# Designed miniproteins, single chains, continued (4): the designs that were tried, part 3

Each design is a single chain, and the fold is of that chain. pLDDT is the mean over its residues in the fold that is shown.

## One batch from the design tools (miniprotein)

Design m12070
Fold by ESMFold2-Fast:
Structure m12070 (fold): chain A 89 residues (1-89)
Amino acid sequence: SEKFERVYELAREVLREVMPNAPEELIDKLAKQIAEALVNAGIEVDEETLRRALRMAAGVFFSTPEELAKLTGVPLEVAELLYRVVRGL
């Protein structure tokens, strides 16, 4: 779907910036998991908000998904998904 492709491309870009030395296959796998989770949950988040949340989740700047959601403006469900996917490496 068009929404899947857009989220996938955005996640891939952010993950590459945060993990510049990660293999291409790992970046692809994680980006697909994030895109699938968001699309399947029916959650819509604007590009800038999702980009900010992804960078913060990957950077370990916040100890909880609740803080990530509050500071970035993503729904708690999205913050929890991003934390699980990025931290589950």
Scores: mean pLDDT 72

Design m12071
Fold by ESMFold2-Fast:
Structure m12071 (fold): chain A 74 residues (1-74)
Amino acid sequence: LSPRQQQVLARMRGELRGTARAVAATDPPPSPELLREVLVAGADLLAAQYEQREGIVIPDDVLQAIVDEVLAEV
C-alpha cells in the first residue's frame, strides 16, 4: 500500500471503531451478523468518499481485513 493509502486506512479504522463501539452499545445489542453488515456498509461508504475526495482507491481485500480487525476489537 502507498503511504497515502495507509494514512486513509488509519482514518477509516478510527471511524469504523467508533461506529462499531456505538452500535455494539445499543439496547438490545445487534447480532454479530448485523454488526458485520453495518461495518461492511460503512467501510464501502468511507472507501467511496475517500476515492471521491482524495482520489485514493483502497483494495477490497484490505477493506475486508479492516472490518475483520475492527470486529475483533469490539
Scores: mean pLDDT 81

Design m12072
Fold by ESMFold2-Fast:
Structure m12072 (fold): chain A 80 residues (1-80)
Amino acid sequence: SLREEVERTVRELRRLLEEAGKLTPLMERMIETALTGDPGTTLSALESLLERLESDPSVPEEIVELARRAVELARRLVEA
């Protein structure tokens, strides 16, 4: 399902951020909100997370691309 795809993508995003040493307490809260919220809340949390990741040039591009995919999937979830 689309929700399962969003959750899988968000969990992978968290793992990569943690492995890269880039997971902040604020990002952890955004990720938790994305995993537990309604579709609109999930989208807003992921859009905020993506903006922060795009603003930090030290974040690997692989992580930014995965965050963009998470936002796209969450947008489709809201539209469903």
Scores: mean pLDDT 88

Design m12073
Fold by ESMFold2-Fast:
Structure m12073 (fold): chain A 112 residues (1-112)
Amino acid sequence: SFIEKLKKLVEELRRLVEELEEALAAGDLEKAIEIAERIAELLRETIELLKKYLPEEKETIAALERLREAIERQIEAAKESTDPEEVKEHIGYALEAARAAILLLEELIKEL
């Protein structure tokens, strides 16, 4: 079902967030950037699924689009930085936005 697909995508997003937290804790900034990029890609896929099956959820879709754009901007800033502390800070903001997206998706699923 669509709901089962959506739940599976949210579980995968949670896994990637945990992997990102571990990469940041280990100071593996190259891996952290790669995982953040995968989170942004998976979130884009999730948003497209919502647009197809729940097009009436305009406010939630718009909020998720803004969070995806924020994640992508933080990844770009991290890639442009030569300072490891700045890279960690930018990816930290991407992590916060990813966590917010998961909370919105979980609230949406509760109403389905």
Scores: mean pLDDT 91

Design m12074
Fold by ESMFold2-Fast:
Structure m12074 (fold): chain A 69 residues (1-69)
Amino acid sequence: DELEKLKEESKKRTAELRELMRKGDWDAIWERAKVTRELLQMMSKYMATKDTSFLTEEQKKEIFERTDY
């Protein structure tokens, strides 16, 4: 199913993005994230519900700024 594939892909992308955030590689994060704005929106929502202790407030705010929340 398209929906299942899309969900799985989204989850993998989110996991990759979170790993990059832990490393603090913002260049790689933004290059990957700029593929689609919708990805950033999903990521922001995911972060809001998940633990963000490994993310700084600056990193979180940058994402919110780009997703136009």
Scores: mean pLDDT 59

Design m12075
Fold by ESMFold2-Fast:
Structure m12075 (fold): chain A 94 residues (1-94)
Amino acid sequence: SVKEKIEEFVKKIVELGEKYKGKPLSLSEAAKELGLSPSSLKRFFNTFHSGLLGEPVTLSNESILNAILNPPPLEVLIKLALEYVPEETFLSLL
């Protein structure tokens, strides 16, 4: 299901953050590790954070990297992603 794909993707984000904790990470490398283009990764985080804030937002590369490197607990991040990332939008990123 699309929800299971969102959960799997969020788990990959948390694993990426742990892998690169205390190490340099670029947006391009983060996107490559997650199997996305940099623009698709930016669209994911812009969509997610726009949902969280209830208003359109465009995040800087630094803000996206900070979100990857300093995530909330996995269970919280999964719940928020399922609530605030529309399934159709997520599928358009793959």
Scores: mean pLDDT 86

Design m12076
Fold by ESMFold2-Fast:
Structure m12076 (fold): chain A 73 residues (1-73)
Amino acid sequence: KRAEVLARLEALAATLDPLTAAVLRRLVAHQLAGDTSVTLADIARELGVSPATVRRAIEAADAALQAAAEAAA
């Protein structure tokens, strides 16, 4: 179950631009580590980009996830 979700997220990340994939991977890693307090600013600092860039990357990842879910339904 968890491995299936991770494989799906990894496959999705492979179709995204490198920055969006890096943001998604970081979010998943923090979630798996139980780090639910991570902020956009924290991820921006980790990746060396602006919080606005991280927000746009998350929006792009969310749109891709939504499109994939709609296609699967």
Scores: mean pLDDT 75

Design m12077
Fold by ESMFold2-Fast:
Structure m12077 (fold): chain A 82 residues (1-82)
Amino acid sequence: ALAEAQARLAAAVAAGDRRGEADALFELGKIYAEQGKYKEAVEYYRRAEAIYRELGDEAGVKEVLDAQTEIGIDLIKEKVLG
């Protein structure tokens, strides 16, 4: 999972594949979020969002923003409910 996403990111960057780079960054963000590593997840989501916006990919931007919203909800629950 994590190693595969990192390999995809490296391959996309080497190939100049901006869409693949954004997709790999979004996948890394989801993996870190699933592990409860929300700081890392948000960082990867922000990087993916920036590339999707550069590409005019409104669907990609929406998916990243939806994922960030889920982290915000989880963080509030953890902080308020313990």
Scores: mean pLDDT 78

Design m12078
Fold by ESMFold2-Fast:
Structure m12078 (fold): chain A 86 residues (1-86)
Amino acid sequence: MEEKLKEAAKFIIEETEKKIEELKKELEETEDEERRKEIETGIRNLEAVKELAEKILSGEHKKLPKEHQEAIEEGALETAEALKAL
């Protein structure tokens, strides 16, 4: 179980880094203020997802209450599956 979680976290980190770089490039090319705000929000959301995945790899999420640990672990596995489907 823990090995699958670590592999999911690594995959999420790699995919979020790729998407963040894509969005940063789009942000540099975009002059539309509404689109810029959407891209900036997307980058922040992806950075938050990456941070949670990094906490899984470091074991820092285990400092949280059991219910929050389970939610983070389940969310990471579901996020990895969703990213693989794209």
Scores: mean pLDDT 79

Design m12079
Fold by ESMFold2-Fast:
Structure m12079 (fold): chain A 80 residues (1-80)
Amino acid sequence: SREELIEKLRELALRATEFSRRLFRDPSADPELVFEASQIAAEAMRLLEQLLKGEISVDEAEKRLRELEERFREVEARAK
């Protein structure tokens, strides 16, 4: 549903932001991973804005969310 999609986008943006912030405080962390996590958070926030403004369909937003979630999983895996 639209409400579930909004919540998932908000959760992804928060998780990616927290992950980026945590990595940024670690001087041994790869700065590329910090940058990628920040970009995923920004894209999730933009997607949420577009969905709230009715600029994209629920189906398109759901597809883009799945792509962002996959990218974030790859970033998390590379950090371990």
Scores: mean pLDDT 86

Design m12080
Fold by ESMFold2-Fast:
Structure m12080 (fold): chain A 83 residues (1-83)
Amino acid sequence: SSKEVQKLIKEAQELVKEAKKMLEEGSDPEKVQKMLDEALEKARQAYELAVKNQDRKLVREAIEVEAEAVLLRMQLFLKQKES
């Protein structure tokens, strides 16, 4: 349902926001990675459900959250290699 997809997107967005804050504050990289992995899993589930429901708006929102989580994972990887 659209309600379930919206819940998954909201949860993924909240995890991405928290992970970004933790990354900026220099928090535990392992915890940030686990949080981003969970966000990616939720975004992927939302995407699959939104596609099945042919909901273009929710598909776009799921893609946007996944893209942000992927970029943050790349930034985390680069910071770990610079240290």
Scores: mean pLDDT 86

Design m12081
Fold by ESMFold2-Fast:
Structure m12081 (fold): chain A 75 residues (1-75)
Amino acid sequence: SLESQLPGLLENLTSPDPAVVLAALEQLEALIAQAPDLVRSVKPLLLPLLRKLTSHPDPRVAAKARALIERLEAL
């Protein structure tokens, strides 16, 4: 189920590998489209993690995190 993806996604968002973090952000973007109610229920957990990622040294990660924060705020 989509809910069963959340623990792995949360772990991957804290990965030291920027490629893993970027893939997790892409997965989160897909989950917002597929299951917005599920993502809304974990929004208080996701927002602090995404805010930390806006300061990430990889500009792709930082930019994606900012875009996803705006989408989560709209939920």
Scores: mean pLDDT 85

Design m12082
Fold by ESMFold2-Fast:
Parts: structure tokens; C-alpha cells; sequence
Structure m12082 (fold): chain A 86 residues (1-86)
């Protein structure tokens, strides 16, 4: 089992996309929920969670390749959501 925990700089994302930090947090939360649901349908061993207090995303998977795939899909989804919010 591989676990990746990445801090999310919500303030920097908000500045980059010209949105509020609260809007950036919602975009990240929605992206985590959507990608977690999609990946669980494909492979139930993959889990994504967002910790709002720490502003971090944790990805757990059976292999590094699965974790990397999950991280890439999450990054793409967050980018899409942030652009929509802009």
C-alpha cells in the first residue's frame, strides 16, 4: 500500500485563478469527491480524501502507479473546476 499526502496552498490557487480562497477550497473538495467516486468504481483499493483543516489531499492505493494515476486525474479535475470558478 502506497499513501501520498500533498498540502494544497488554497491561497495561492485563489490568487492564480482570481477567485476567493473559499471558492478554491470548494473546487478542491468537489474534485476529491468526484475523482474518489470515479476511481472506486474502477478500483476500490484507491481512496482520495481531503482534510479541510490541514488543507491536504491524501491518496491511498495498492501501487505507486495507481497512486500516480489518481494524482494526475485529481490535478486535471482541480484545474477544470478552478477554471470554471474563474
Amino acid sequence: TVTLTEPIDLQRLAEKYGISEATARRAVEEAVAEVDAELKAEDPSVTLTFDAEKSSVTITAATSAQAMRAAMRFAERVNERLKEAS
Scores: mean pLDDT 83

Design m12083
Fold by ESMFold2-Fast:
Structure m12083 (fold): chain A 76 residues (1-76)
Amino acid sequence: LPSDTVARALAALRRAVLRLVFNQPVDFSGLPPAVAEEAQRLLDALKKGDVDGILEASERFLEAARAAETTPTFIS
């Protein structure tokens, strides 16, 4: 089963992609900082239409979400 952190990160990413498509503000608040940084890189790659960058950033995003499960910092 997906962890709570990974599930929340994926849900936030899906919402951010939809907001990007409809030209609405993107919000990654509530994600661990490391996961939010990788999500932002993924969105930047999507804006550029860089397929290789999207693939790389998506892998980094998933790894950051998995790493956050072992050392969660939801305080601050």
Scores: mean pLDDT 71

Design m12084
Fold by ESMFold2-Fast:
Structure m12084 (fold): chain A 89 residues (1-89)
Amino acid sequence: KITHIVRSQFSKLKTVVLSEISNISDPALKQAITETLNAIDLALDENNEDALLEALDQLESLINTHNLSISISEEIGVLVLALAVEKVT
C-alpha cells in the first residue's frame, strides 16, 4: 500500500515539476514530462509501487537528459527513499 507519506512527497514533487515546466519553451519536452506525471498519478491511483518507481525513473531520465532543475532530481530522490521506507523486507 502506498502511504500518506509517499503521496504527500509526490504532491510536493508535482508542484515543483509544474513550476519548472511552466518556463520551458520546448512543447515536446513539456508533453513528455506531463505524460510522465500522468503515469505517476495512475500508479498512485492503482496502488502500484512498481509502476510508480518506473514512472519516477522515467521522470528522472527526462530531467537529467534535458539538463533541467536539480531541485526536481532531489525531490525524486526523496520520494524514492519514502517508497523504500514503506517496503519493509
Scores: mean pLDDT 74

Design m12085
Fold by ESMFold2-Fast:
Structure m12085 (fold): chain A 70 residues (1-70)
Amino acid sequence: SDVDELKEQTDSAIEVLEELKKEYPEYSDLFEKAIKELEKIREKAVKAKDLEGGKEEMKKLHEKLLKELE
């Protein structure tokens, strides 16, 4: 697969997190940090052309976010 797939996935995830910030303002800081981390993951994966690594980092970020919401 290609870099465009990762960009689409990160853009979609960022859009979801922006909506969650509106619905759950008490977690706004956590969602904002996650958005910044997703942008960083996308930039690294694009430069390295490492789509698999980018997807794995996104998965770990999602798991971390869920734990922090507890």
Scores: mean pLDDT 78

Design m12086
Fold by ESMFold2-Fast:
Structure m12086 (fold): chain A 107 residues (1-107)
Amino acid sequence: MTEEQKKMLEIIETLKNHPVAAPFLEPPDSEKEWPGFYDRISKPVSLSEIEEKVLSGEIKTLEELKELFELMYDNVRLWNPPGSPLARQAAELKNVFEEKYKEVLAE
């Protein structure tokens, strides 16, 4: 495992263990849970999908990890209005990501 891969997995694990992460861990399994989600969001991304891409080597750098996380965050904002509970949870998760990303870059 590369040092970059270790750093990426550390960020992902920090996010997955945060209390607000639950809605973002796995993609929605059916239209029943998020009606029209796949019609409105062409490329859904979850923390588990991001982790799989890091482990497979599809994502090799911290910059690529940040781009995928930003894509996931943008998808949540497109689906959920500002100030909704899920949008607020996503904003908090983004803050956790940014702080951990800065910490890992300083190492």
Scores: mean pLDDT 74

Design m12087
Fold by ESMFold2-Fast:
Structure m12087 (fold): chain A 86 residues (1-86)
Amino acid sequence: MVQKPLSPEEKAALEEASRLAKEGLELKDTDGDKAAQLFERAARIAEELGYYLAAARLLQMASKASTDPEKAKELLERAHELARKA
């Protein structure tokens, strides 16, 4: 795998992912489904940048926050898939 410094665009995307994850953590006890959506968005950004372990962790948090069992299962399966790529 080629490792290189982050571009300004990649750094901005990571900052956005961190902001979304923080917002999700703030909402997890009041609006679990909203928190799950925020964690899933953050995970998409991390995955797009090749940070598969971080994306997997965010999807695990999304699965735990979701009140929909089917959605929670899909998120957890995606997390396992991304963890295998890390």
Scores: mean pLDDT 81

Design m12088
Fold by ESMFold2-Fast:
Structure m12088 (fold): chain A 68 residues (1-68)
Amino acid sequence: MDQTIQNQVNDYGNMPIDNQINIGANYLNGQGVMTVQQARDFMNQMTDDQVRQTLQQQVTDILNRRRR
């Protein structure tokens, strides 16, 4: 795994859950699937573990797609 991906995952995992929700909500809004408000509400329904797993997958997916 790229050092950049590792650093992003580690930073997200060490963030307070509210910050992780904000980052995930902005990502979902950037994908054009929902508004920031809708994304924040959606992520507030997730457990702490689900939020962390979601962000790890999002970061990995973004960085891998950009290397193509």
Scores: mean pLDDT 68

Design m12089
Fold by ESMFold2-Fast:
Structure m12089 (fold): chain A 90 residues (1-90)
Amino acid sequence: GAGTAGAPGARGLALSGESAGGLARIAVGVGRVAKDGEFALEMAERALADAEAALAAARASGDALAIAGAERGVADAREALERARELAES
C-alpha cells in the first residue's frame, strides 16, 4: 500500500480510545462541518499556549505592567477557546 501499512505509533493513539470514537464519527458521515470546528479548536488552543508562553516571559521579566498585559492576553485567548469549543461541539 501507499504510505504506511502498519505503525507502532497508532497503538498509542488507540490507548486514548480515539479509534472507537473516530470510527463512530466516520461511520456517521462528516460533510466537513466537524473539521471546521476541530480546526478552530486547535487554533484557539495554539493561541492560548502562545499567550501562556508570553505570560511566562513577562513573569520572568518581573515587570508588573508586562505581566498584566500578558494576563489579559491569556484571558482573551481563553475566551477565544471557549467560542471555538462551542463551534466544535455544534
Scores: mean pLDDT 67

Design m12090
Fold by ESMFold2-Fast:
Structure m12090 (fold): chain A 98 residues (1-98)
Amino acid sequence: METVEQARKFKEQGDEATALLFLDGGIRDLKPKAEAGDKEAQVELAYLLLELGRIYKESGNLEKAIKYFQQAKKYAEAAGTPEGKEIAEKAEKEIEEI
């Protein structure tokens, strides 16, 4: 996902604020489609939420990290796809590591 790659790039450059804005924008734009039952949007949203959780975890904001990992798992499971299952398992593992 291009949004995730852009967010990772800004984070690696030390511009975490811009990385977070990119992820927040993508999440906001995908939410209406995901809530309408679009499985592709649900998978994309779950992946953005997983990456957002990882950024907060790495920065030490564990409360926000857990919140976003839980949301990632929710949308990933709602999609009911093999890709969604993989994202849900990754989100669950991230929560267990906190």
Scores: mean pLDDT 81

Design m12091
Fold by ESMFold2-Fast:
Structure m12091 (fold): chain A 97 residues (1-97)
Amino acid sequence: DLEKEIKKLAEEIKRLLEEAARLAREVAALRGAPEAEVEALLEGFKKAKEAIEEFVKNYKKVYSDEEAVELLKKALEEARRAVELLRAELERLRRER
């Protein structure tokens, strides 16, 4: 059951990282950011997703299942906050146009 919870948490984090990448691209477009800056932001989100996948694959070498759940719950909260902040910034930029 904890292994299922770990997989569910990882998939939700990855989904939120994809949403954050989409929102970040829209924010960058409204700001007129250079293409190179947009590509750097997207690479960052890609690396974050890869880090979550690597964690799920290798966590048992360092952490218990219970510790892994705690760490992923913290990562999930951070991902949710990032999406919320990006949505707020996108709404602000749309209102200022």
Scores: mean pLDDT 86

Design m12092
Fold by ESMFold2-Fast:
Structure m12092 (fold): chain A 61 residues (1-61)
Amino acid sequence: MSAAFLTNEQFAKAALEAGIVTEKEAEEIKNDDKNIKLAEVAAAHPAWTRELLGAPAPEAA
């Protein structure tokens, strides 16, 4: 399933679950109006980002 839109919240959750960022950094990504932290994480982990966009939706509680 190809998503045309991805929220900072979804990205932060996925990165936290993957152990790429800590809870504090994930919260910063969610609160940032600009996507600087999100872009930096995606650039540092291009393979993970590709899998995230092609993978099924993240797990809910």
Scores: mean pLDDT 69

Design m12093
Fold by ESMFold2-Fast:
Structure m12093 (fold): chain A 62 residues (1-62)
Amino acid sequence: MELVEAAVRRLYPHFGRSLLSLNLEDFATLLRTFVPEAAEALADPERRAELYRAIGEAIEAL
């Protein structure tokens, strides 16, 4: 998923594993700032939850 790769690439160098401690709302706010192309996915509650989970899993795999 291209949004997951963009989020990890842009957020991980600045925040590292502290991203795993963010709740969904705080994470969505940060993602809107660093990955504006995710705005449509963040507007849908189901897509937002899936994106949050997928990015968390990708960071855990690092």
Scores: mean pLDDT 79

Design m12094
Fold by ESMFold2-Fast:
Structure m12094 (fold): chain A 111 residues (1-111)
Amino acid sequence: SAKEQLYKEAQELIDKAFDPSLPEEERVKLLKEILELVKSDSPLGIAVRNILVGIFQYLIETHKARSVDELVEAFVKALEKRGFVPTPEQIKIIKEIIEYLVDKGLITLSK
């Protein structure tokens, strides 16, 4: 279906942004694209946002993350366990994505 294809494209985009085989410059570019997509009402933007909301909400619940910085740390550690070590620039963009989702009430931090 068209919806299944959009979610597949969104997942592939997210997977590429965290692919250690890609050049750092390309990964940074993809992360910036993801940040703009999560702010977008486009069908692809909605699909990307929904996938990331699911990932981050799961991390909040499993790690009892009470702040943006605690959630960023949990996500970075999850990436490192998968063999991906994000750079400071990549961590900054990840933090901006998380801050946007919290600010818009799309994810809820632990009390």
Scores: mean pLDDT 88

Design m12095
Fold by ESMFold2-Fast:
Structure m12095 (fold): chain A 109 residues (1-109)
Amino acid sequence: MDALIRERAAEHGTELDLSALSPRERAVLAAFARAEREGAVPVFVDSAVVGGDEEALRELVEETLANQKGKRVIVVADTEEDLERAVEILEELGHEVVERVLLPAAPAP
């Protein structure tokens, strides 16, 4: 069942030192693991993709949950504003937000 996932994980596992994962990457992985455990759908709102655009955010949510209703969702976002907007859109579409995960701010050097 997981031969293809194992092959991709092996390729990324060679480059990705698991002990060097950032707090942001760990938070995303933890949210995805909880989603799998709870039978929920993880929705990651990437600020680089959405940029505070409500229409782009709505499109992302609709594509992720296309034609599905009453799904339990874990929302993961880079900003509080994107997180709040994603929750509002998901609730408008009839989904249940079971967890909200705000990612730690990226360190600006």
Scores: mean pLDDT 68

Design m12096
Fold by ESMFold2-Fast:
Structure m12096 (fold): chain A 58 residues (1-58)
Amino acid sequence: GVEALVQGAVDALRGGTPSTEALEEAGRVTGLSPEQILSLPPSDQATLLLEALRKLGV
């Protein structure tokens, strides 16, 4: 859900790994697989999660 995306973005911005739920939610919004998202640098992962939230109107 949206809460998982918010937490995932925070985790990525702190240099941590987003949860599986956050990656799956971002993938549904962006069309990327969790593996594709995890292949990105942490800063790009954070940006993608934030863009997913923006697309959901959050």
Scores: mean pLDDT 79

Design m12097
Fold by ESMFold2-Fast:
Structure m12097 (fold): chain A 83 residues (1-83)
Amino acid sequence: GLLAQIEALVEQLKKLDPSNAGLLDNLLDLVRQLLSSTDPLEKGILEGLIGINLGLLKMNLTNPEALDLLSQLEALISELLSK
C-alpha cells in the first residue's frame, strides 16, 4: 500500500543522507499518527507538523538524488492524505 511505499522511500533517503535520519523518522511517525487519529483537530495539527518536517528536509537536502526521492515521498504522502 501507500504506507509501505512511503516507508521504503524513507529508508532509501536515510541511506543516501544519514544526517537527516531523525527528521525522516519523525516524518514517518507523524504520518502513522495521522492515519491512526480519529480527531479532526489532532489530524489538522499532525498535517501542519508533516508540512513543517517536509519543509525542513527541503532546506537540509542539497543532493539532487535526495531531492528527487523527497519529491516522490511528498507526492505519496499527499495521495495518502487525500480522501
Scores: mean pLDDT 86

Design m12098
Fold by ESMFold2-Fast:
Structure m12098 (fold): chain A 72 residues (1-72)
Amino acid sequence: SEAFKQSLVKQAVVDLKADENEPQESPEITAVKVVKALKAQGVDPAALLAQAKKELSPVTYKALEKAIRENF
């Protein structure tokens, strides 16, 4: 379902934004975990990057871009 995949992208960005405020681990490790989970669900990496660009810091966005490049 497209709606389900969109909800996964939205939730991932919310979780990453929360982690920016109180980091549990490095942005690179968190980004790899998120990208692998979304890849398993068949989410388009372009949709994730588009949402992340609007909501996340440049540091987190760059970590996501790198994780996508290395895992897709």
Scores: mean pLDDT 77

Design m12099
Fold by ESMFold2-Fast:
Structure m12099 (fold): chain A 82 residues (1-82)
Amino acid sequence: SREDIFRKMFVMAIVAGEIAIEEGKKKQGDNPSPSAIANAERTLKSMEHLLETYKDKLSEEELKKVEEAVERARKIVEEMKK
């Protein structure tokens, strides 16, 4: 259905956010710039917003997948800030 397609798009957007944050950290190395950290924080906030907005519409499997992606993204952002 149209709703099923949109739901899958939101799941993919959250997972893509994690990948973008991980790529950003790898490109920055041990001393990430303030701009790179700010970009990672904005991406994480967008992922969290999508999860909060659509969590009630996700299957249990989809919810677990996106929650784990957001948690991994948070850990990467925290590491970039050290």
Scores: mean pLDDT 84

Design m12100
Fold by ESMFold2-Fast:
Structure m12100 (fold): chain A 60 residues (1-60)
Amino acid sequence: MFSEEALARLVEVLNSYDTDGDGSLSREEALALQAEFGLPVDGVLDPATLEAIVRAIQAA
């Protein structure tokens, strides 16, 4: 469902919130990302949440 460009942008966004650089988002970083994109702030980055982020990036 994601284009190569959309996946690259998603990875870039996730990496920008990964402040410790270990390739994993903490709950706090996930909550901040969800709040920024107007998504349910539950700390869970499920496939539907990731799709919503990609759609928001592509809509710009």
Scores: mean pLDDT 70

Design m12101
Fold by ESMFold2-Fast:
Structure m12101 (fold): chain A 115 residues (1-115)
Amino acid sequence: EPLSLEEARKKAIELANKYADELFNKVLEMVKEGKSDEEIAETARNLAEKFVKELKEITKHFSVEEQIEIMKLAMNILTTKLLVELYLAGVPEETIQKVIDAISEVFEKEIEKIK
């Protein structure tokens, strides 16, 4: 069953919320365990790569422009929700920045490959 563009956007939003929750829980656990910012950023990168793979499956039949639009939508929802939740949880700002940067780099790299 081919997804409509509207269904793909809805699914991307649902996945962004799911991955934001998974990333929030994992980052918070690693901070409590005293893991380095480098280890936390690497974990965030790995989860972002998994999310990008799922988005590619959902969007692969759409135009390049539509694929990029959905990737940017998913990235913006994920990074905004995660930033707010980590900040409210009292995670250090430098750790939050490295996590958000790692996620953004994964999405930007994939967008560049699609172009």
Scores: mean pLDDT 90

Design m12102
Fold by ESMFold2-Fast:
Structure m12102 (fold): chain A 69 residues (1-69)
Amino acid sequence: SKLSDIVTELIKAAKNKDIDEVKKIVEKYKPDPDALIYHNGRVLTLKDLIATYSSGDFRDKILEILSKY
């Protein structure tokens, strides 16, 4: 699905610490940060899922970007 593809790209950007790619994806698709995502046997909000693939100041920046829209 479209949401599944967006989630995959966001996880990839988060793992690569690529803030510009995260911004690009969020600005283009404006995904709901509170959307429930089924991923690898777990159900998490989009923001909580992406937070698991990031840390420190980088995590804070990603969560801010996700919450902006």
Scores: mean pLDDT 82

Design m12103
Fold by ESMFold2-Fast:
Structure m12103 (fold): chain A 87 residues (1-87)
Amino acid sequence: SIKDKILEFIEEVLKIVEDLPEETLKAIRELAEQTKKKIEEAKSDEEMLKIMDEFLKRVAIIMSESLSDEELLKITKEMTEIYKKKR
């Protein structure tokens, strides 16, 4: 289901970011837990997509403020590899 794919994607994001600085990791983990709860309570695919969009935007902001260009490039490559693998 789309819900299962979204929850799996959130877990993959957490795995990619596990080596980031503790403060950045904590912020992303807290967002992920809140997002998972919202996804579990969501009643429609449209609601789940809105929740996921908000999660991704907030993660991007946290990363852009906390990471170097090299760290951002590394994470972008890792996310691209996951996308290709799931295709």
Scores: mean pLDDT 77

